# Designed miniproteins, single chains, continued (3): the designs that were tried, part 46

Each design is a single chain, and the fold is of that chain. pLDDT is the mean over its residues in the fold that is shown.

## One batch from the design tools (miniprotein)

Design m9572
Fold by ESMFold2-Fast:
Structure m9572 (fold): chain A 110 residues (1-110)
Amino acid sequence: MELTKKAKELLEQIKELIEKGAKIEELQELFRELEVLTQEAIENKDKETLKILKESYKLLLEEAKKKGDEATIDRIELALLLIELSETEDEETVQKKVAEYVEELLKKHE
């Protein structure tokens, strides 16, 4: 699938930028592409593409944690949660867990 190829290319770009010591702002442009691919992979139930996207998000999460960027950490953790919940196939459970995540996020930033 073209989605799997795009996910692999994006993963390679993320690895290269991290090795070059790219700023988190440069990585943020890649977040939009990751989010689009994640949505498409969830809609298509493309587990192979989702596995590659999880790897990309985990690499970005480590970089965000090193820099103390809480907003980026929260964004990545939400994306990883949505991928995990997409594998559950129960839309009500997905909605409930997303609502619980948002509530916890709001409590952390009070």
Scores: mean pLDDT 76

Design m9573
Fold by ESMFold2-Fast:
Structure m9573 (fold): chain A 74 residues (1-74)
Amino acid sequence: SEAEEFLKELLKLIPLGPYDEEELLELVRRILENSKKPLTAEDVATLFRLLYPDAKPPYPASLVYSVLRFLSKP
C-alpha cells in the first residue's frame, strides 16, 4: 500500500527504536488522506530533524509519533 511504502522510506531516513507498526501506519494513512499537497517521507524526515536537531539514531518512536500526530490533523 502507499502508506506501507511511505513508512518503509521514512524508517530508512529516521531509524527508530521499538515502535507499533499499526499505529504508525494509521498516522501515515491520515497524513496521506488529509494532505492537499503530496507529502513525502523526506519532507517528514526534514521536519523531524529541524524539530529534534540533537536527537541521534535510533530515535525514540515517541518523537516521531508526535510529528506524525501533528501532521495527521485536518
Scores: mean pLDDT 80

Design m9574
Fold by ESMFold2-Fast:
Structure m9574 (fold): chain A 67 residues (1-67)
Amino acid sequence: SSLLAKAKEARKKAEDYAKQMTELYKRALESSPDEGRKLRHQAMQYAAMSGQYLSEAIKLEREAKKL
């Protein structure tokens, strides 16, 4: 199903953003206060993107199950 293929790609993007978020938080802990704050803001943006792609994947998987 093309829907399942799109869902798989969305899950992969969600995982990639989650990994980048984790790496940014780790770097923030080792950074100056000012740099750490900037890295945490970037991590929050990647967290939002990860959540968005995960939601899209779940939506596509549910639509595929209706067929």
Scores: mean pLDDT 87

Design m9575
Fold by ESMFold2-Fast:
Structure m9575 (fold): chain A 83 residues (1-83)
Amino acid sequence: SMVEELEKLIEELIEKYKDNEEHKKFYETLLGAVRQIKETKDLDLVDEMIEGIREYIKLEKDPELREELEKILELVEKIKEEL
């Protein structure tokens, strides 16, 4: 499932950024939201997640981090289409 792919990707990013407290906290927050979406299929929560990711992308200066966030955004948008 795309939700399971997204959950795994975020778990990998939490491990990758374990020494970056800001990025780690952001991805931990996203992981919580993904798990709640998996259980509830709440479209409002999906929309909140999309907006949160878009705002974070606007502030991110690192091109690698922006690319990772854009991949997450694409997966979340695809999940919304399945719900």
Scores: mean pLDDT 83

Design m9576
Fold by ESMFold2-Fast:
Formats: C-alpha cells, sequence, structure tokens
Structure m9576 (fold): chain A 92 residues (1-92)
C-alpha cells in the first residue's frame, strides 16, 4: 500500500508539472494512471478505456443519460479511483 501510494503521488506531481506546461492531454493521462494505481488497479487496457470515455464526454458533450450501461460502470470506476487518490493524499 505504502509504495503504491508513493508512486501515485509522484505521478500526480508529474501531471501537475505537465499541466503548468500546457500539456493538458498528457497531464490528464498521468492523473488517471495515478488514480488507477492508488486504487490498486494497474490494468492498462482499463485505463485506456477510461481515457476514451472521458474524452467522449468532454469533447462530444455526451449527457449522463446517453451513456450505455458499460460507460456508466466505467464512470463509477473513475469516481472510485478519484476517492482512493484523495485518501492517499490525505495519508501524507
Amino acid sequence: AEARRARALALVERALELDREGKYEEALRLALEALALAAGVTDEELIERQLKLLKDILENGKEPSELSEEEKELLQQILEWQRALAEALAAL
């Protein structure tokens, strides 16, 4: 748990650096990787599916009611990962 949290925090710090440089897409990718790692998920395929879903929502203006059951499940997973990251940061 400790080593995983430390790695997730390092990814968050790198994501913030990329955000300051204007590299928003790369920053978002590292932030999502940090969230997945903090939650104990290291499945690269799942991370890529999450990135695709977020991109579709943000760029194409998909309303929550227009999401498929699979897309809703992936969105719930993102929210769980976000909570795990918040807990990891609070444990500093």
Scores: mean pLDDT 68

Design m9577
Fold by ESMFold2-Fast:
Structure m9577 (fold): chain A 72 residues (1-72)
Amino acid sequence: SRKEELEKRLRELEAQIQALGAQRQAILADPSLTPAEKQAQLAALQAQIGELLAQVREIAKEMEALGIKYEA
């Protein structure tokens, strides 16, 4: 169903966001990276997270419009 499709996509996006959060911690903890390299990598990572959050928002909006109850 459309509900199951949206819920599956939302779970996949949430998992991707969590994985990117783990990558952020790895970048911050990496002693081989300069501050400038860390800044560049963190900026790229934040852009990816922002794109995924925009997709989460669109899915949530569609679910609300369809009257689908989301149990977080």
Scores: mean pLDDT 85

Design m9578
Fold by ESMFold2-Fast:
Structure m9578 (fold): chain A 91 residues (1-91)
Amino acid sequence: SLYEEASQRIVEGLRELEELLEEAKEKFPDNEELIKELEDLLRETRRRVEELLRQAVASKDPEEQERLLQEAVRVVEEAVERARELIEEAK
């Protein structure tokens, strides 16, 4: 289902963000700016995704539910891309 596919992509993306943060802590332990920016990115991404999922569950409109789920997936995928860019810039 669309919900199951979106949920899997969200969980996988958030896990990837956590792994990227851990990688940054291991490879650049003294880069406090990078670590803080990645921690802030992960926290904000989790907050936004949780809010979008709450709105989707509360909605009575299937089209709105689909749009909110797609937005949550996009938020996670864009955050993963941003995290990779930040780590690449630190090299």
Scores: mean pLDDT 88

Design m9579
Fold by ESMFold2-Fast:
Structure m9579 (fold): chain A 64 residues (1-64)
Amino acid sequence: DEELKEKLEAFRKQLEKDPSLIPEVEEAIKETEERLKESGGESALSKLLKELKKIVEEIKEKLK
């Protein structure tokens, strides 16, 4: 999970530098969630999406 943690941290830094990406990222997450829901079941991708959503929400809170 170390590589995943590094990628999530890089993603957070990118959003902090360019918050204008947040709406596009939110749409991409929703589209991926819908696709995953259609395929059914729990997966590593589902866990990744939850972490990405948390990062987006944290950045949005910091921007208030």
Scores: mean pLDDT 75

Design m9580
Fold by ESMFold2-Fast:
Structure m9580 (fold): chain A 93 residues (1-93)
Amino acid sequence: MEEERRRELEEVRDQIPEAIAELKATHGEESAKLAEEGWEALENGPEEVEKFKRKLLEAVGKKAIKEGKIEEALETLEKLDPEIAEKLKKELE
């Protein structure tokens, strides 16, 4: 049972670094810093992880869009959280 919780956290955590790695290559240093704070939430509980993940992806996505990396931002967000990706697409429209 606790094993399942740990697996949930690891699965979410594995998705976050992908977005950070791509955004870091696109002047995502601020976004990378925000992700570090998100990783601290990983040990606090799955609900906090999901909450921070959404805030992180939203902030990171908006930054990447402003930098002209909209395709990579949306692709990464869609991979991590399709709901947030759709939200950003609507804002872009």
Scores: mean pLDDT 62

Design m9581
Fold by ESMFold2-Fast:
Formats: sequence, C-alpha cells, structure tokens
Structure m9581 (fold): chain A 84 residues (1-84)
Amino acid sequence: SGEEVRRRLRTLTPEQRERVHKAGDEAMAEVLRKHGLPEYAELTLKDGAATGARLVHEGRYDVLAEVQKAKTEAELAEIDRLTA
C-alpha cells in the first residue's frame, strides 16, 4: 500500500530512497508506454504528480489505476531488496 511505502521510506537513507523512487518512476513509465502514452512516460520521469493529474483530467482512470499499482509494487519490491 502507499501508506506502507511511505512508512518504510522513512527508515531508508537518502540514496536508498532515490533508488526506490527511480524503480517506481520506471514502472509507471513502462505502463504508460504499454498504453501508447510515451509523452506521459517522459513526464512521469520528471514529475509523477503532473502525470497523475493529467490522467485524471482526461478520464483515464483505468491507466491511472494500473500506473499506481505498478508504482507501489515496484517500490515495495525495491524496499524489500534494500532491507533484505
């Protein structure tokens, strides 16, 4: 969950948090490319919040849900790897 990600990020170093954020951003970008939205993939690597806001504005809730799920799963997997 997003709450679990936020809680666990607080226990990591700044360098580890950057790795987790990068994993999440890359997972989101891959989902966006899969849906034919490469411009949004580029935007999410710069500003993930802006990407989410645009998807909501355009009514792309299906893509938004898949992006959020992929982000959370990738971030939790990277946290697990770093804390193993």
Scores: mean pLDDT 82

Design m9582
Fold by ESMFold2-Fast:
Structure m9582 (fold): chain A 80 residues (1-80)
Amino acid sequence: MKKEELEELVEILTDSLASVDASKEAGKEGALQMAELLKEKGFTDEEIREALERTAEELEKKGKEEAAEGVREAMKELGL
């Protein structure tokens, strides 16, 4: 189901960026790649925006501010 797949991809991206202590650039690149994948899977711009916002919030909760900032910069670049 769309929602379960979205939640799983958010968790995978969040955990990957957190585990490697990702930089702002790595967070941005990861978010851009996730957005492209979600778009190919037929998710809307609104669903992609919500997924990336949640990824940034979860990274902030884990103390990964640089990676979270990168995700937010990717959202800005995508016009989300």
Scores: mean pLDDT 82

Design m9583
Fold by ESMFold2-Fast:
Parts: C-alpha cells; structure tokens; sequence
Structure m9583 (fold): chain A 91 residues (1-91)
C-alpha cells in the first residue's frame, strides 16, 4: 500500500512541475504525508513517534508551500497530517 501512495505523490508532483497547478501540488502533499505514515507503521516505528514525525512533515511541507505562495497546498499538507495522526492514535 505505501508504494502506491508514493507513486501517486510522485505523479501529482510531476504534473505540478509540468502545469504549475496548485491542485496537483496539494494532491502530491496529501499522498506524500499518507505515504510517510504508512511507511513508518510498516517499519514498526512506535505509533507515538510515527505521529510526531507525520506532524513535523506536514508542517514542513506546509511552510514550504506557503513560501512558494501556494496556500491551498499548505492547507492540504496540514490537513493530511492531522488526519493521519488521528488514524495512528485510534485504537
């Protein structure tokens, strides 16, 4: 599953490079955050540590998108991170 998320993140990132579409960068950020969460779980990283890493990745991605003037992509990165953290914290 993680590899499919990575593939989708890369496909949308490539579309953003070709078109400049903020929607594609937003999708790339969303899939990249989901991929990170899945990868950390598959590698056996403790859920609390995985959640912290996902939060940090989402904030870093959002900050970079904001510096590029792409607030929709920044919002997508933060929202994806919050959703994945919620899933990691659910029993």
Amino acid sequence: MAEELRKKALEHAERFEATGSEEDLAKAAEYAVRYLAAELVEQGVPLEEAAERVRRAGEIGAREAEEMGLPLAAKAAREAAEEEVRRLEEE
Scores: mean pLDDT 83

Design m9584
Fold by ESMFold2-Fast:
Structure m9584 (fold): chain A 79 residues (1-79)
Amino acid sequence: DVVTVSAVFDTEEARKAAEKVLQEAAKELGGAEVSSRGLSVTLTFPADAESEETKEFLKRVFERLEEAGAKLVVSLYSP
């Protein structure tokens, strides 16, 4: 399965800071990709959405994105 996390920001500076945070987090994951578009940043990685490790990782990512000033954070699971 694939997990995608997307966050939207008010400013390009906040989005760039969050992108750097996600790039550092992505280094801990195999097959992870970080992309940005306008005021949004997205992290995509292969993971079992039901695993406790994935849930704890997502919790940390959401917390860090909110701390960076994200106005909206969403996660999606794809088969």
Scores: mean pLDDT 80

Design m9585
Fold by ESMFold2-Fast:
Structure m9585 (fold): chain A 104 residues (1-104)
Amino acid sequence: SMQQVQNLLSQAQSLIDQAQQAIKQGDLQRAIDLLNQALQLLEQALKLIDNDDTSSKNQVKQLAQQVLDLALQVMNQSGGDLNLINSAIGIALRAIGILLDIDL
């Protein structure tokens, strides 16, 4: 339902906002965990979105772009930590996958 989609997208936005705050605080592992949770919610929302729901598709696109941008910030702030870099790359690739799967 539209309400279920909106609830998932609102939860994803909250997790993304928390991830941004975690990055600002230097807690990159927490940011990774929060971004992975946000991606799960976006993937769930995308499965529930009707083909004609352009508004919800645009919201998923915007949130996936935010996840991608934050994953790149984690990579830039990693200090060469390969575990953080590999996790951030995984998040970025999943976000790109969501962006490519959205037909407008």
Scores: mean pLDDT 90

Design m9586
Fold by ESMFold2-Fast:
Structure m9586 (fold): chain A 72 residues (1-72)
Amino acid sequence: SEKANEIFERLKALKPGLEEKFGVKLTDPFLQKIADIIAKSVSSIPSDATLQSLVEDVILGTNVSPGETVAE
């Protein structure tokens, strides 16, 4: 959907900062999955701050090591 695509593009814009901050590699399929879930759960597109917080919570919940890929 258009909403999922817009959320995905915003997440891609946030990707370099998140990868640098947490020392991880985020894949485009992973970000697309998050965008699809958010798009189904909300009536309007969240702020970049909210999107950043949601991705940060997922990264912290996976216990990934620096340099690892967060793929799914």
Scores: mean pLDDT 74

Design m9587
Fold by ESMFold2-Fast:
Structure m9587 (fold): chain A 68 residues (1-68)
Amino acid sequence: LNEVQRLVAEHELEELEKELEERIEKGESLEPLIAQLERMLASLEAAGDEELVARARRLLERAREAAE
């Protein structure tokens, strides 16, 4: 990732973290968020950014646990 792409990905992950908290609070379906995180994780894995991959995986795990 170039610096701009990394900054965009960091911002997207931050927004997804906020969306996760909001959806849990409102009792909304987490399926769209999980699907979005899975797509983002695949893209980050292809880019080889270990830090962003770890962050995306952690967030995806939290979303899956909350969806139970």
Scores: mean pLDDT 81

Design m9588
Fold by ESMFold2-Fast:
Structure m9588 (fold): chain A 109 residues (1-109)
Amino acid sequence: SPEELLKELEKLKEEAEKLYKEAEKIFKEFLKSEDLEERKKLLEKLEEIEKELEKIRKEAKKLLEELEKDKSATKEQIEKAKKILLEIEIMLGMVRLMIGVAKLVLSKL
Protein backbone atom coordinates (compact mmCIF):
# COMPACT_ATOMS: atom_id res chain seq x y z
CA SER A 1 0.00 0.00 0.00
CA PRO A 2 1.09 3.66 -0.39
CA GLU A 3 1.07 4.04 3.43
CA GLU A 4 3.47 1.07 3.83
CA LEU A 5 5.77 2.37 1.05
CA LEU A 6 5.89 5.79 2.78
CA LYS A 7 6.71 4.12 6.14
CA GLU A 8 9.61 2.26 4.48
CA LEU A 9 10.81 5.55 2.90
CA GLU A 10 10.67 7.27 6.33
CA LYS A 11 12.78 4.41 7.80
CA LEU A 12 15.34 4.82 4.99
CA LYS A 13 15.44 8.58 5.67
CA GLU A 14 16.06 7.94 9.41
CA GLU A 15 18.86 5.47 8.54
CA ALA A 16 20.39 8.02 6.12
CA GLU A 17 20.22 10.77 8.80
CA LYS A 18 22.09 8.53 11.29
CA LEU A 19 24.80 7.76 8.72
CA TYR A 20 25.06 11.45 7.79
CA LYS A 21 25.54 12.49 11.46
CA GLU A 22 28.25 9.81 11.78
CA ALA A 23 29.93 11.19 8.61
CA GLU A 24 29.89 14.74 10.07
CA LYS A 25 31.64 13.49 13.24
CA ILE A 26 34.23 11.52 11.23
CA PHE A 27 34.91 14.52 8.95
CA LYS A 28 35.42 16.82 11.98
CA GLU A 29 37.90 14.27 13.43
CA PHE A 30 39.66 14.10 10.03
CA LEU A 31 40.13 17.90 9.99
CA LYS A 32 41.45 17.93 13.61
CA SER A 33 43.83 14.97 13.18
CA GLU A 34 47.59 15.56 12.75
CA ASP A 35 48.27 11.83 12.15
CA LEU A 36 48.42 10.66 8.51
CA GLU A 37 47.45 7.03 9.33
CA GLU A 38 44.43 8.20 11.40
CA ARG A 39 43.34 10.52 8.54
CA LYS A 40 43.54 7.61 6.04
CA LYS A 41 41.37 5.41 8.33
CA LEU A 42 38.83 8.23 8.76
CA LEU A 43 38.63 8.70 4.96
CA GLU A 44 38.04 4.93 4.60
CA LYS A 45 35.14 5.22 7.10
CA LEU A 46 33.64 8.13 5.10
CA GLU A 47 33.85 6.01 1.92
CA GLU A 48 32.04 3.13 3.73
CA ILE A 49 29.27 5.57 4.77
CA GLU A 50 29.04 6.84 1.13
CA LYS A 51 28.48 3.24 -0.08
CA GLU A 52 25.72 2.68 2.52
CA LEU A 53 24.02 6.01 1.61
CA GLU A 54 24.14 5.10 -2.13
CA LYS A 55 22.47 1.76 -1.25
CA ILE A 56 19.77 3.65 0.71
CA ARG A 57 19.31 6.11 -2.20
CA LYS A 58 18.80 3.21 -4.67
CA GLU A 59 16.26 1.53 -2.33
CA ALA A 60 14.41 4.85 -1.82
CA LYS A 61 14.29 5.42 -5.61
CA LYS A 62 12.78 1.92 -6.11
CA LEU A 63 10.13 2.62 -3.44
CA LEU A 64 9.26 5.96 -5.10
CA GLU A 65 8.93 4.22 -8.51
CA GLU A 66 6.67 1.57 -6.89
CA LEU A 67 4.57 4.32 -5.24
CA GLU A 68 4.22 6.19 -8.59
CA LYS A 69 2.87 2.96 -10.22
CA ASP A 70 0.28 2.47 -7.43
CA LYS A 71 -3.11 3.80 -8.66
CA SER A 72 -4.26 4.33 -5.03
CA ALA A 73 -1.32 6.69 -4.28
CA THR A 74 -2.30 10.36 -3.83
CA LYS A 75 -0.35 13.29 -5.33
CA GLU A 76 0.53 14.37 -1.74
CA GLN A 77 1.98 10.90 -0.96
CA ILE A 78 4.10 10.95 -4.17
CA GLU A 79 5.38 14.50 -3.40
CA LYS A 80 6.27 13.43 0.17
CA ALA A 81 8.22 10.43 -1.23
CA LYS A 82 10.03 12.71 -3.73
CA LYS A 83 11.01 15.04 -0.87
CA ILE A 84 12.41 12.09 1.14
CA LEU A 85 14.48 10.91 -1.87
CA LEU A 86 15.79 14.48 -2.41
CA GLU A 87 16.80 14.74 1.28
CA ILE A 88 18.68 11.40 1.01
CA GLU A 89 20.37 12.59 -2.24
CA ILE A 90 21.45 15.86 -0.53
CA MET A 91 22.97 13.91 2.41
CA LEU A 92 24.82 11.63 -0.03
CA GLY A 93 26.07 14.70 -1.97
CA MET A 94 27.34 16.28 1.26
CA VAL A 95 29.26 13.09 2.23
CA ARG A 96 30.77 12.97 -1.30
CA LEU A 97 31.89 16.59 -0.81
CA MET A 98 33.52 15.63 2.53
CA ILE A 99 35.35 12.75 0.78
CA GLY A 100 36.53 15.12 -2.00
CA VAL A 101 37.93 17.57 0.58
CA ALA A 102 39.59 14.72 2.55
CA LYS A 103 41.24 13.33 -0.62
CA LEU A 104 42.47 16.81 -1.57
CA VAL A 105 43.98 17.32 1.92
CA LEU A 106 45.73 13.90 1.80
CA SER A 107 47.09 14.64 -1.74
CA LYS A 108 48.90 17.72 -0.30
CA LEU A 109 50.61 15.72 2.48
Scores: mean pLDDT 91

Design m9589
Fold by ESMFold2-Fast:
Structure m9589 (fold): chain A 62 residues (1-62)
Amino acid sequence: DADAAASARAAEGARAGAEAALQLGMDKSYTQVEEAAKRAEAAKTAEEAREALRDGGNAIGS
């Protein structure tokens, strides 16, 4: 299922971002990326998964 694959990929990306934010001591970014990872895991469509991944990336890019 393409949507399931996209959701799983987005969740992995968001988790990697959360770990990076935690390593950098960015508590607020870590929380936002964790929320993005949960959203990506719950995503039913590729669009929702991509949006969650983008939210995570924006959080650690601040």
Scores: mean pLDDT 68

Design m9590
Fold by ESMFold2-Fast:
Structure m9590 (fold): chain A 92 residues (1-92)
Amino acid sequence: TIATLQQMIDYAMQSMDTGDGAAFTRARALARDVLGVTYPSAAEIFAAALGALARITGDYDAARAQLDRLINRRNLDPDSVARVRATFYSQI
């Protein structure tokens, strides 16, 4: 559901911003339950939830902009960027 995807985004962001392992564990559990995938990182969980939310709402431009802001803010390496983008588009 939309509410569950938003909660997944919030826990993934909390994990990335604070290093909170409990937030990561919750985000990963929600991703397994809702999307059927076990993601190894909070950034990939964020990307997956954002992509799924964009598909449901049709708000693709805002979702892409939000993903680009995360990539820039975290200064992700090219391999991480490729994985995060692939994860996002796999849900669209």
Scores: mean pLDDT 84

Design m9591
Fold by ESMFold2-Fast:
Structure m9591 (fold): chain A 60 residues (1-60)
Amino acid sequence: SEKDLELLRAGTELGRILNDPNASEEEKRKAFDEFIEKAKELGVPDEVIENTRKELERRI
């Protein structure tokens, strides 16, 4: 679906920022928060969001 494609694009961009050695800790946290908010807006279930948050927090 269109929402799934938007979520995939948002996740790809987040991954790019998290793996950028020139990105600051603040930029990484901001990108992470923006991704979670985007997922909520796109109707991703709370359980999936919680699991994704736990996984991504290990990378920050």
Scores: mean pLDDT 78

Design m9592
Fold by ESMFold2-Fast:
Structure m9592 (fold): chain A 104 residues (1-104)
Amino acid sequence: SMDAEVQKKILEAAAEAAARPEAEWSEEAREIIRWLREEYERNLAGAPPLDPEELKKLEEKIAELEKKMAADIEKLRNDLSAKLSEAVQALLAVQRELFQEVVA
């Protein structure tokens, strides 16, 4: 099943690359497309195809990139939530000062 998962990720990266400009590609798609270019160049030079051990390392790298991207999105959500909370507290502090000025 590992070979089928690698093929699926390669096809997904190729579909992403076909659908949008390179500047808008995900980091995962960039890594996979870079690897495909290198393999193509190796084949043109008469080099043998990648060893099964190298394919396994690529599978592990893809899994790591998936985990990293999920963590980066969660971090961004948390950072935005924290900034919103700070902004609300600052607004409440300003309102408190204005109420004290009116009552004085």
Scores: mean pLDDT 63

Design m9593
Fold by ESMFold2-Fast:
Structure m9593 (fold): chain A 77 residues (1-77)
Amino acid sequence: MELEELLREALALAEAQKDEATVSLLREALAQLPELDEETKKKMSEEVRLFLEQEDVRAGAYAAMTLIGLEKAKKKA
């Protein structure tokens, strides 16, 4: 729940900045949330929060998608 709220805040900021690439990444991250392990969610929450504090929403979105990709790769192997 807290991570979903954090990602929705990041999405609102990206939409306000008209950063369509970041908006697309954040929407995908939100869609993938129910499938993620608790450890991945914890790391994602920490990374996204840090990048939002630095006002770097794009870096936060890329970090979230990287963590999702790593988890999916582990589950497929």
Scores: mean pLDDT 81

Design m9594
Fold by ESMFold2-Fast:
Structure m9594 (fold): chain A 100 residues (1-100)
Amino acid sequence: SKLEEMTKKMLEEMEKLDKRSQQGMAQLAAKSIFEYALETGDMELAFKSLKELVEFLKKNHSEEDVKNVIEQIKKMIKKLGEEANAPELTEKLIKELEKL
């Protein structure tokens, strides 16, 4: 799918970046995943893409940095969800992130 291809490309590009740039790209990836879930309702693929993103972060960053990036992603998802008036989708994505 387009999201799977975009996620794979973003992760490949992130491997070449410094840690700060990787954190920024992770937020952009999470935004794209949210927008995809909102457009398609495909929560299974959205959860899979979030898991791949978090696993990439865990492999390349400290536990403290991963926790901080996940908190930034959660804040961004909450803001996007408020703007889109999509509380149920927002809650599901945040709960999935909290499991990772």
Scores: mean pLDDT 83

Design m9595
Fold by ESMFold2-Fast:
Structure m9595 (fold): chain A 83 residues (1-83)
Amino acid sequence: MTKEQKELERKAKIYEDAAKSYEDAATRFRQAGDNLAAQLEAEGKTDESAAVRAHYDAVADRMTANAEKSKKLAEEYKKEIEK
């Protein structure tokens, strides 16, 4: 491999690792929202449960969007290695 190819591989790995971190964060936020929403539902606070779930899902969706952007950047660097 050339020195240039090694640098592109390093950058691709950084963005792949970032994507995984964002996906893990999204999973944790959805789980936290579900747990809190379930507790509120058990207390009869249905509207508050729905609002909390929506809030945590919105944060998780943002993390998922960041993961997808990072994946796209990693794929772009991988394509440059093939040239």
Scores: mean pLDDT 84

Design m9596
Fold by ESMFold2-Fast:
Structure m9596 (fold): chain A 87 residues (1-87)
Amino acid sequence: MSLEEKIEEIKELLEKAMKEAKELNLSDDQILTLMKIAVQETLNDPEYKDVPVEKLIEVVEEVAKKFNVPEEYLNEVIEFTRKLYEK
């Protein structure tokens, strides 16, 4: 699988999670938690181990903006994502 294909799969995974969250009328705090879980699960998959942090952050930003996630929550998910790569 190419890096571009991996990025597209991650984007589809996050978009699916966000659609389900919106259908369930989850609060912004619950959506924040869901995004953190989705990012963590993605990075725990050996198939996505070689995805660069900047590419994953770009996907998180695109999905969050598409679903109108508040900037403060987006920034918190980005920081969480960076910390996962530091391990």
Scores: mean pLDDT 80

Design m9597
Fold by ESMFold2-Fast:
Structure m9597 (fold): chain A 70 residues (1-70)
Amino acid sequence: SIEEIKEKIREKAFEAAQVTLEYIHLLMQARGDGRFTPEQRARFAELEKRMAELDKEIQELIDKLNSLKS
């Protein structure tokens, strides 16, 4: 249903906001010494991948929602 899709968009948008905040916090921590550890680099890569996945999933849900309004 349209309402189910809207709820999924809200949930994924909230997750995207949380992932973005974690990314910013890790970036601020890493900047203290001017270098990223291998562990920090791996975590940044993981968060970047998750942000890209969430962006794709949100766009797919928006496209599906728009198709139902037509």
Scores: mean pLDDT 82

Design m9598
Fold by ESMFold2-Fast:
Structure m9598 (fold): chain A 81 residues (1-81)
Amino acid sequence: SHHDELVEKAEKLLKELYFRASQLLSPEELARFEALLSQVGKAIRERDIESALAYLEEIRAILPEELHPLVDELIEVLKKL
């Protein structure tokens, strides 16, 4: 279904974001990012898109600008769920 395709796209974007962030962030920054990313994943599983979007905005604020396009694409995918 279109919903399943959007969920698959969100999962791929989350994995890409984690991989790229792990290459760029300090250990302290990565720990904070991982905590927020865990909350995004939980919110998506609970169908709480509003909370998932709020956590992604927090992630965007702490990530380097070069990763912002990936976060913005993920936000747009989740808004369609």
Scores: mean pLDDT 86

Design m9599
Fold by ESMFold2-Fast:
Structure m9599 (fold): chain A 89 residues (1-89)
Amino acid sequence: SLVEKAKSYIEKARELIEKAEQALENGDIDKTESYIKEAEKYVDEAFNYAEQLYKEGKTDEAEKIRNEVLELRGKITDLRSKLAEKKKQ
């Protein structure tokens, strides 16, 4: 189902965000940036599934997925800010 696909992509994005946080703590700038970029792709794909759910009239399911996407986009934004600060050092 579209919900299961979106959930799978959200789970992959969460794992990549955790890997990015660990790489950042270890000072690995290149790995951090790579994991962030990959996480962004999975988040964008999950958002596309939410849009498809809206078109099918599954508004409550779409909104739940959209809220998780918004949360993950916030975490990615925070990681990008921290990465930018480490690049200055």
Scores: mean pLDDT 88

Design m9600
Fold by ESMFold2-Fast:
Structure m9600 (fold): chain A 93 residues (1-93)
Amino acid sequence: PFVQDSVSKRLYEVLVEEAVPLLEKLSELGLFKSPADFFQRLLDGDKDIDKELAQIVLTLLEPSPIDDLLLEMLGIERISQEEAIERLKKILE
């Protein structure tokens, strides 16, 4: 998480622009349709969504208070958005 709100927003927007094509590829694989669908699948214990994929996708979505709660409930630590993009690229190779 960034400590400066305006700087965090600007950096996040740049990272989201790179993340959008990767999320589109993930959607083509049937792993991601929407944030709401993804959250519901995580809560339901969908076997096709492991902790690593959850950690990556939740990091790349717009930050929200519910993301922190979901990460805590699932026992998942936050990673950097740069690290999430790198890991997702490897999965989609």
Scores: mean pLDDT 65

Design m9601
Fold by ESMFold2-Fast:
Structure m9601 (fold): chain A 62 residues (1-62)
Amino acid sequence: DRRLQTINRIARVLEERGPQTARELAELTGESVSTVNAAVRRLVAAGAAEVRDGLVSLADPP
């Protein structure tokens, strides 16, 4: 599923590069900002990511 592929790519970028803005994630993944925002919403809903002050980060223990 393309949605799952996008979510997995975003999670990989955050793991490798640390916290990023939605625009930076769009540039790094080659996706639109709208697609990135949709994927980030799914990650946040699943408890896998947080957004604070426009920065997206993985909600990793610890």
Scores: mean pLDDT 78

Design m9602
Fold by ESMFold2-Fast:
Structure m9602 (fold): chain A 62 residues (1-62)
Amino acid sequence: KIEEEKKKTVEEFLSKIYDSPEQRERFLAALEKETGVKLEDSDTFENFAKVLEKISGIDLFK
């Protein structure tokens, strides 16, 4: 399914972010600054997908 492909893409992005704690912190700070959303549950799949769209400029949910 296309949705499964989207989820896989997002999970790959997350794995790259969590590969480095420093990069994870900088990414979370940028997400909050750009989206105005305080990620209390920063590990939420949907939240990361939304902010990745903002940062990368690509639509992960077509």
Scores: mean pLDDT 56

Design m9603
Fold by ESMFold2-Fast:
Parts: C-alpha cells; sequence; structure tokens
Structure m9603 (fold): chain A 68 residues (1-68)
C-alpha cells in the first residue's frame, strides 16, 4: 500500500478543504455537513495510505478548525 509523507498529507488535506468549501458555497451546506464531508474524506485517505492514527487526528483537527 502507498504511504504519503507528512507534507503530502497536509497538501491532500488542503485539497479536501478547498473542495468541501467550494461544494458548500454552491449548495449552501450547513457547518455540520461540511465537517462530515471533511471527516469522511480524511478517513478515506488515511485508510488508503496507511496513515498513523496520531497524524490522522492532527490533520482532522486542523481541517475541522478551517471549516466555518
Amino acid sequence: RPQLSDQQLEEVMERILAGVRDHARRLNLSLQEQKDLVTDAINHVARHYNVPEERKQELLEKALRQIE
């Protein structure tokens, strides 16, 4: 299974955030719906790339703080 560096994981998180923000703006998604989409996307990436739990949690916290 492929493994991403910490920097690559942050780049993926930023792309997820950008996609969720664009989708939310077009569809007027609630804050909770945006958080759910970000959480699902990060969990999917973490599972696919064998991301350690501690790093996944850090990325998730950073991402959720960026959602309005």
Scores: mean pLDDT 79

Design m9604
Fold by ESMFold2-Fast:
Structure m9604 (fold): chain A 90 residues (1-90)
Amino acid sequence: SDIEYLQERLDYIVENAKLLLELGVDEKEVVERVIEEVKKLIKFAVENNIPKEDIKELLENFIKKLSEILSKEDVEKIEKEIFKEFIEAS
């Protein structure tokens, strides 16, 4: 399903972010990549008519997972940017 695809892609973004950090990539670069990739997924989700409540729930769970690997400040930056995109795309 489109919801399962969105969940799998968000989980992949988290795992890739972990890998990049382990490889010594700067956290700011990882943050920029995460924001860009999630914005593309939000556009995909809206274009495929995934219910807004489901998108919001998946994004909230995604932010919780990022909180385990990124600084609080960087998580708050990602949350602000992705929810702004979600509101503007909706």
Scores: mean pLDDT 88

Design m9605
Fold by ESMFold2-Fast:
Structure m9605 (fold): chain A 68 residues (1-68)
Amino acid sequence: SMTALESAARAAQAGGADEEAARRGAEKWVQLFKDGGSGKEGEAAVQAGGADVDGANKAATGGFIAAS
């Protein structure tokens, strides 16, 4: 099974982020989620890592699916 981090990084790349930016954003998102952060905060962290709004939404969806 794909990890939440791997799924989120792939989703961010699908949204237009490069591999490094997608991974950095996904790491911030997963960390915020583990710390009890909101989905909105996770999306903001992915955007700060280089993903646009569409990429952040795809990363959030991918992470949720991988965690399920």
Scores: mean pLDDT 62

Design m9606
Fold by ESMFold2-Fast:
Structure m9606 (fold): chain A 87 residues (1-87)
Amino acid sequence: SMEEIEKFAEELARRAAKLAEEEYGIKLSEEDIERAKEHIKGLIEKLASQSDEELAAMEKSVQENTALDPESRELLLEMIRLARKLR
């Protein structure tokens, strides 16, 4: 649902803002967080336009990518799941 996408995008944007502040000393504004949220929503909508075969291939690629840390892998898989539910 759009509500699940909205919540995910906000949570991810705020996690990114916290990481930027704690690790790099970069203080993001509420406008920066809102822009990040809009970008994440746009990415999920783009994924929702893909075929089921394309989404399955992306999911497999993410699962098999040994260069991805577990947290990044979880986030990418959740984006694919939300895109699938948007249809």
Scores: mean pLDDT 82

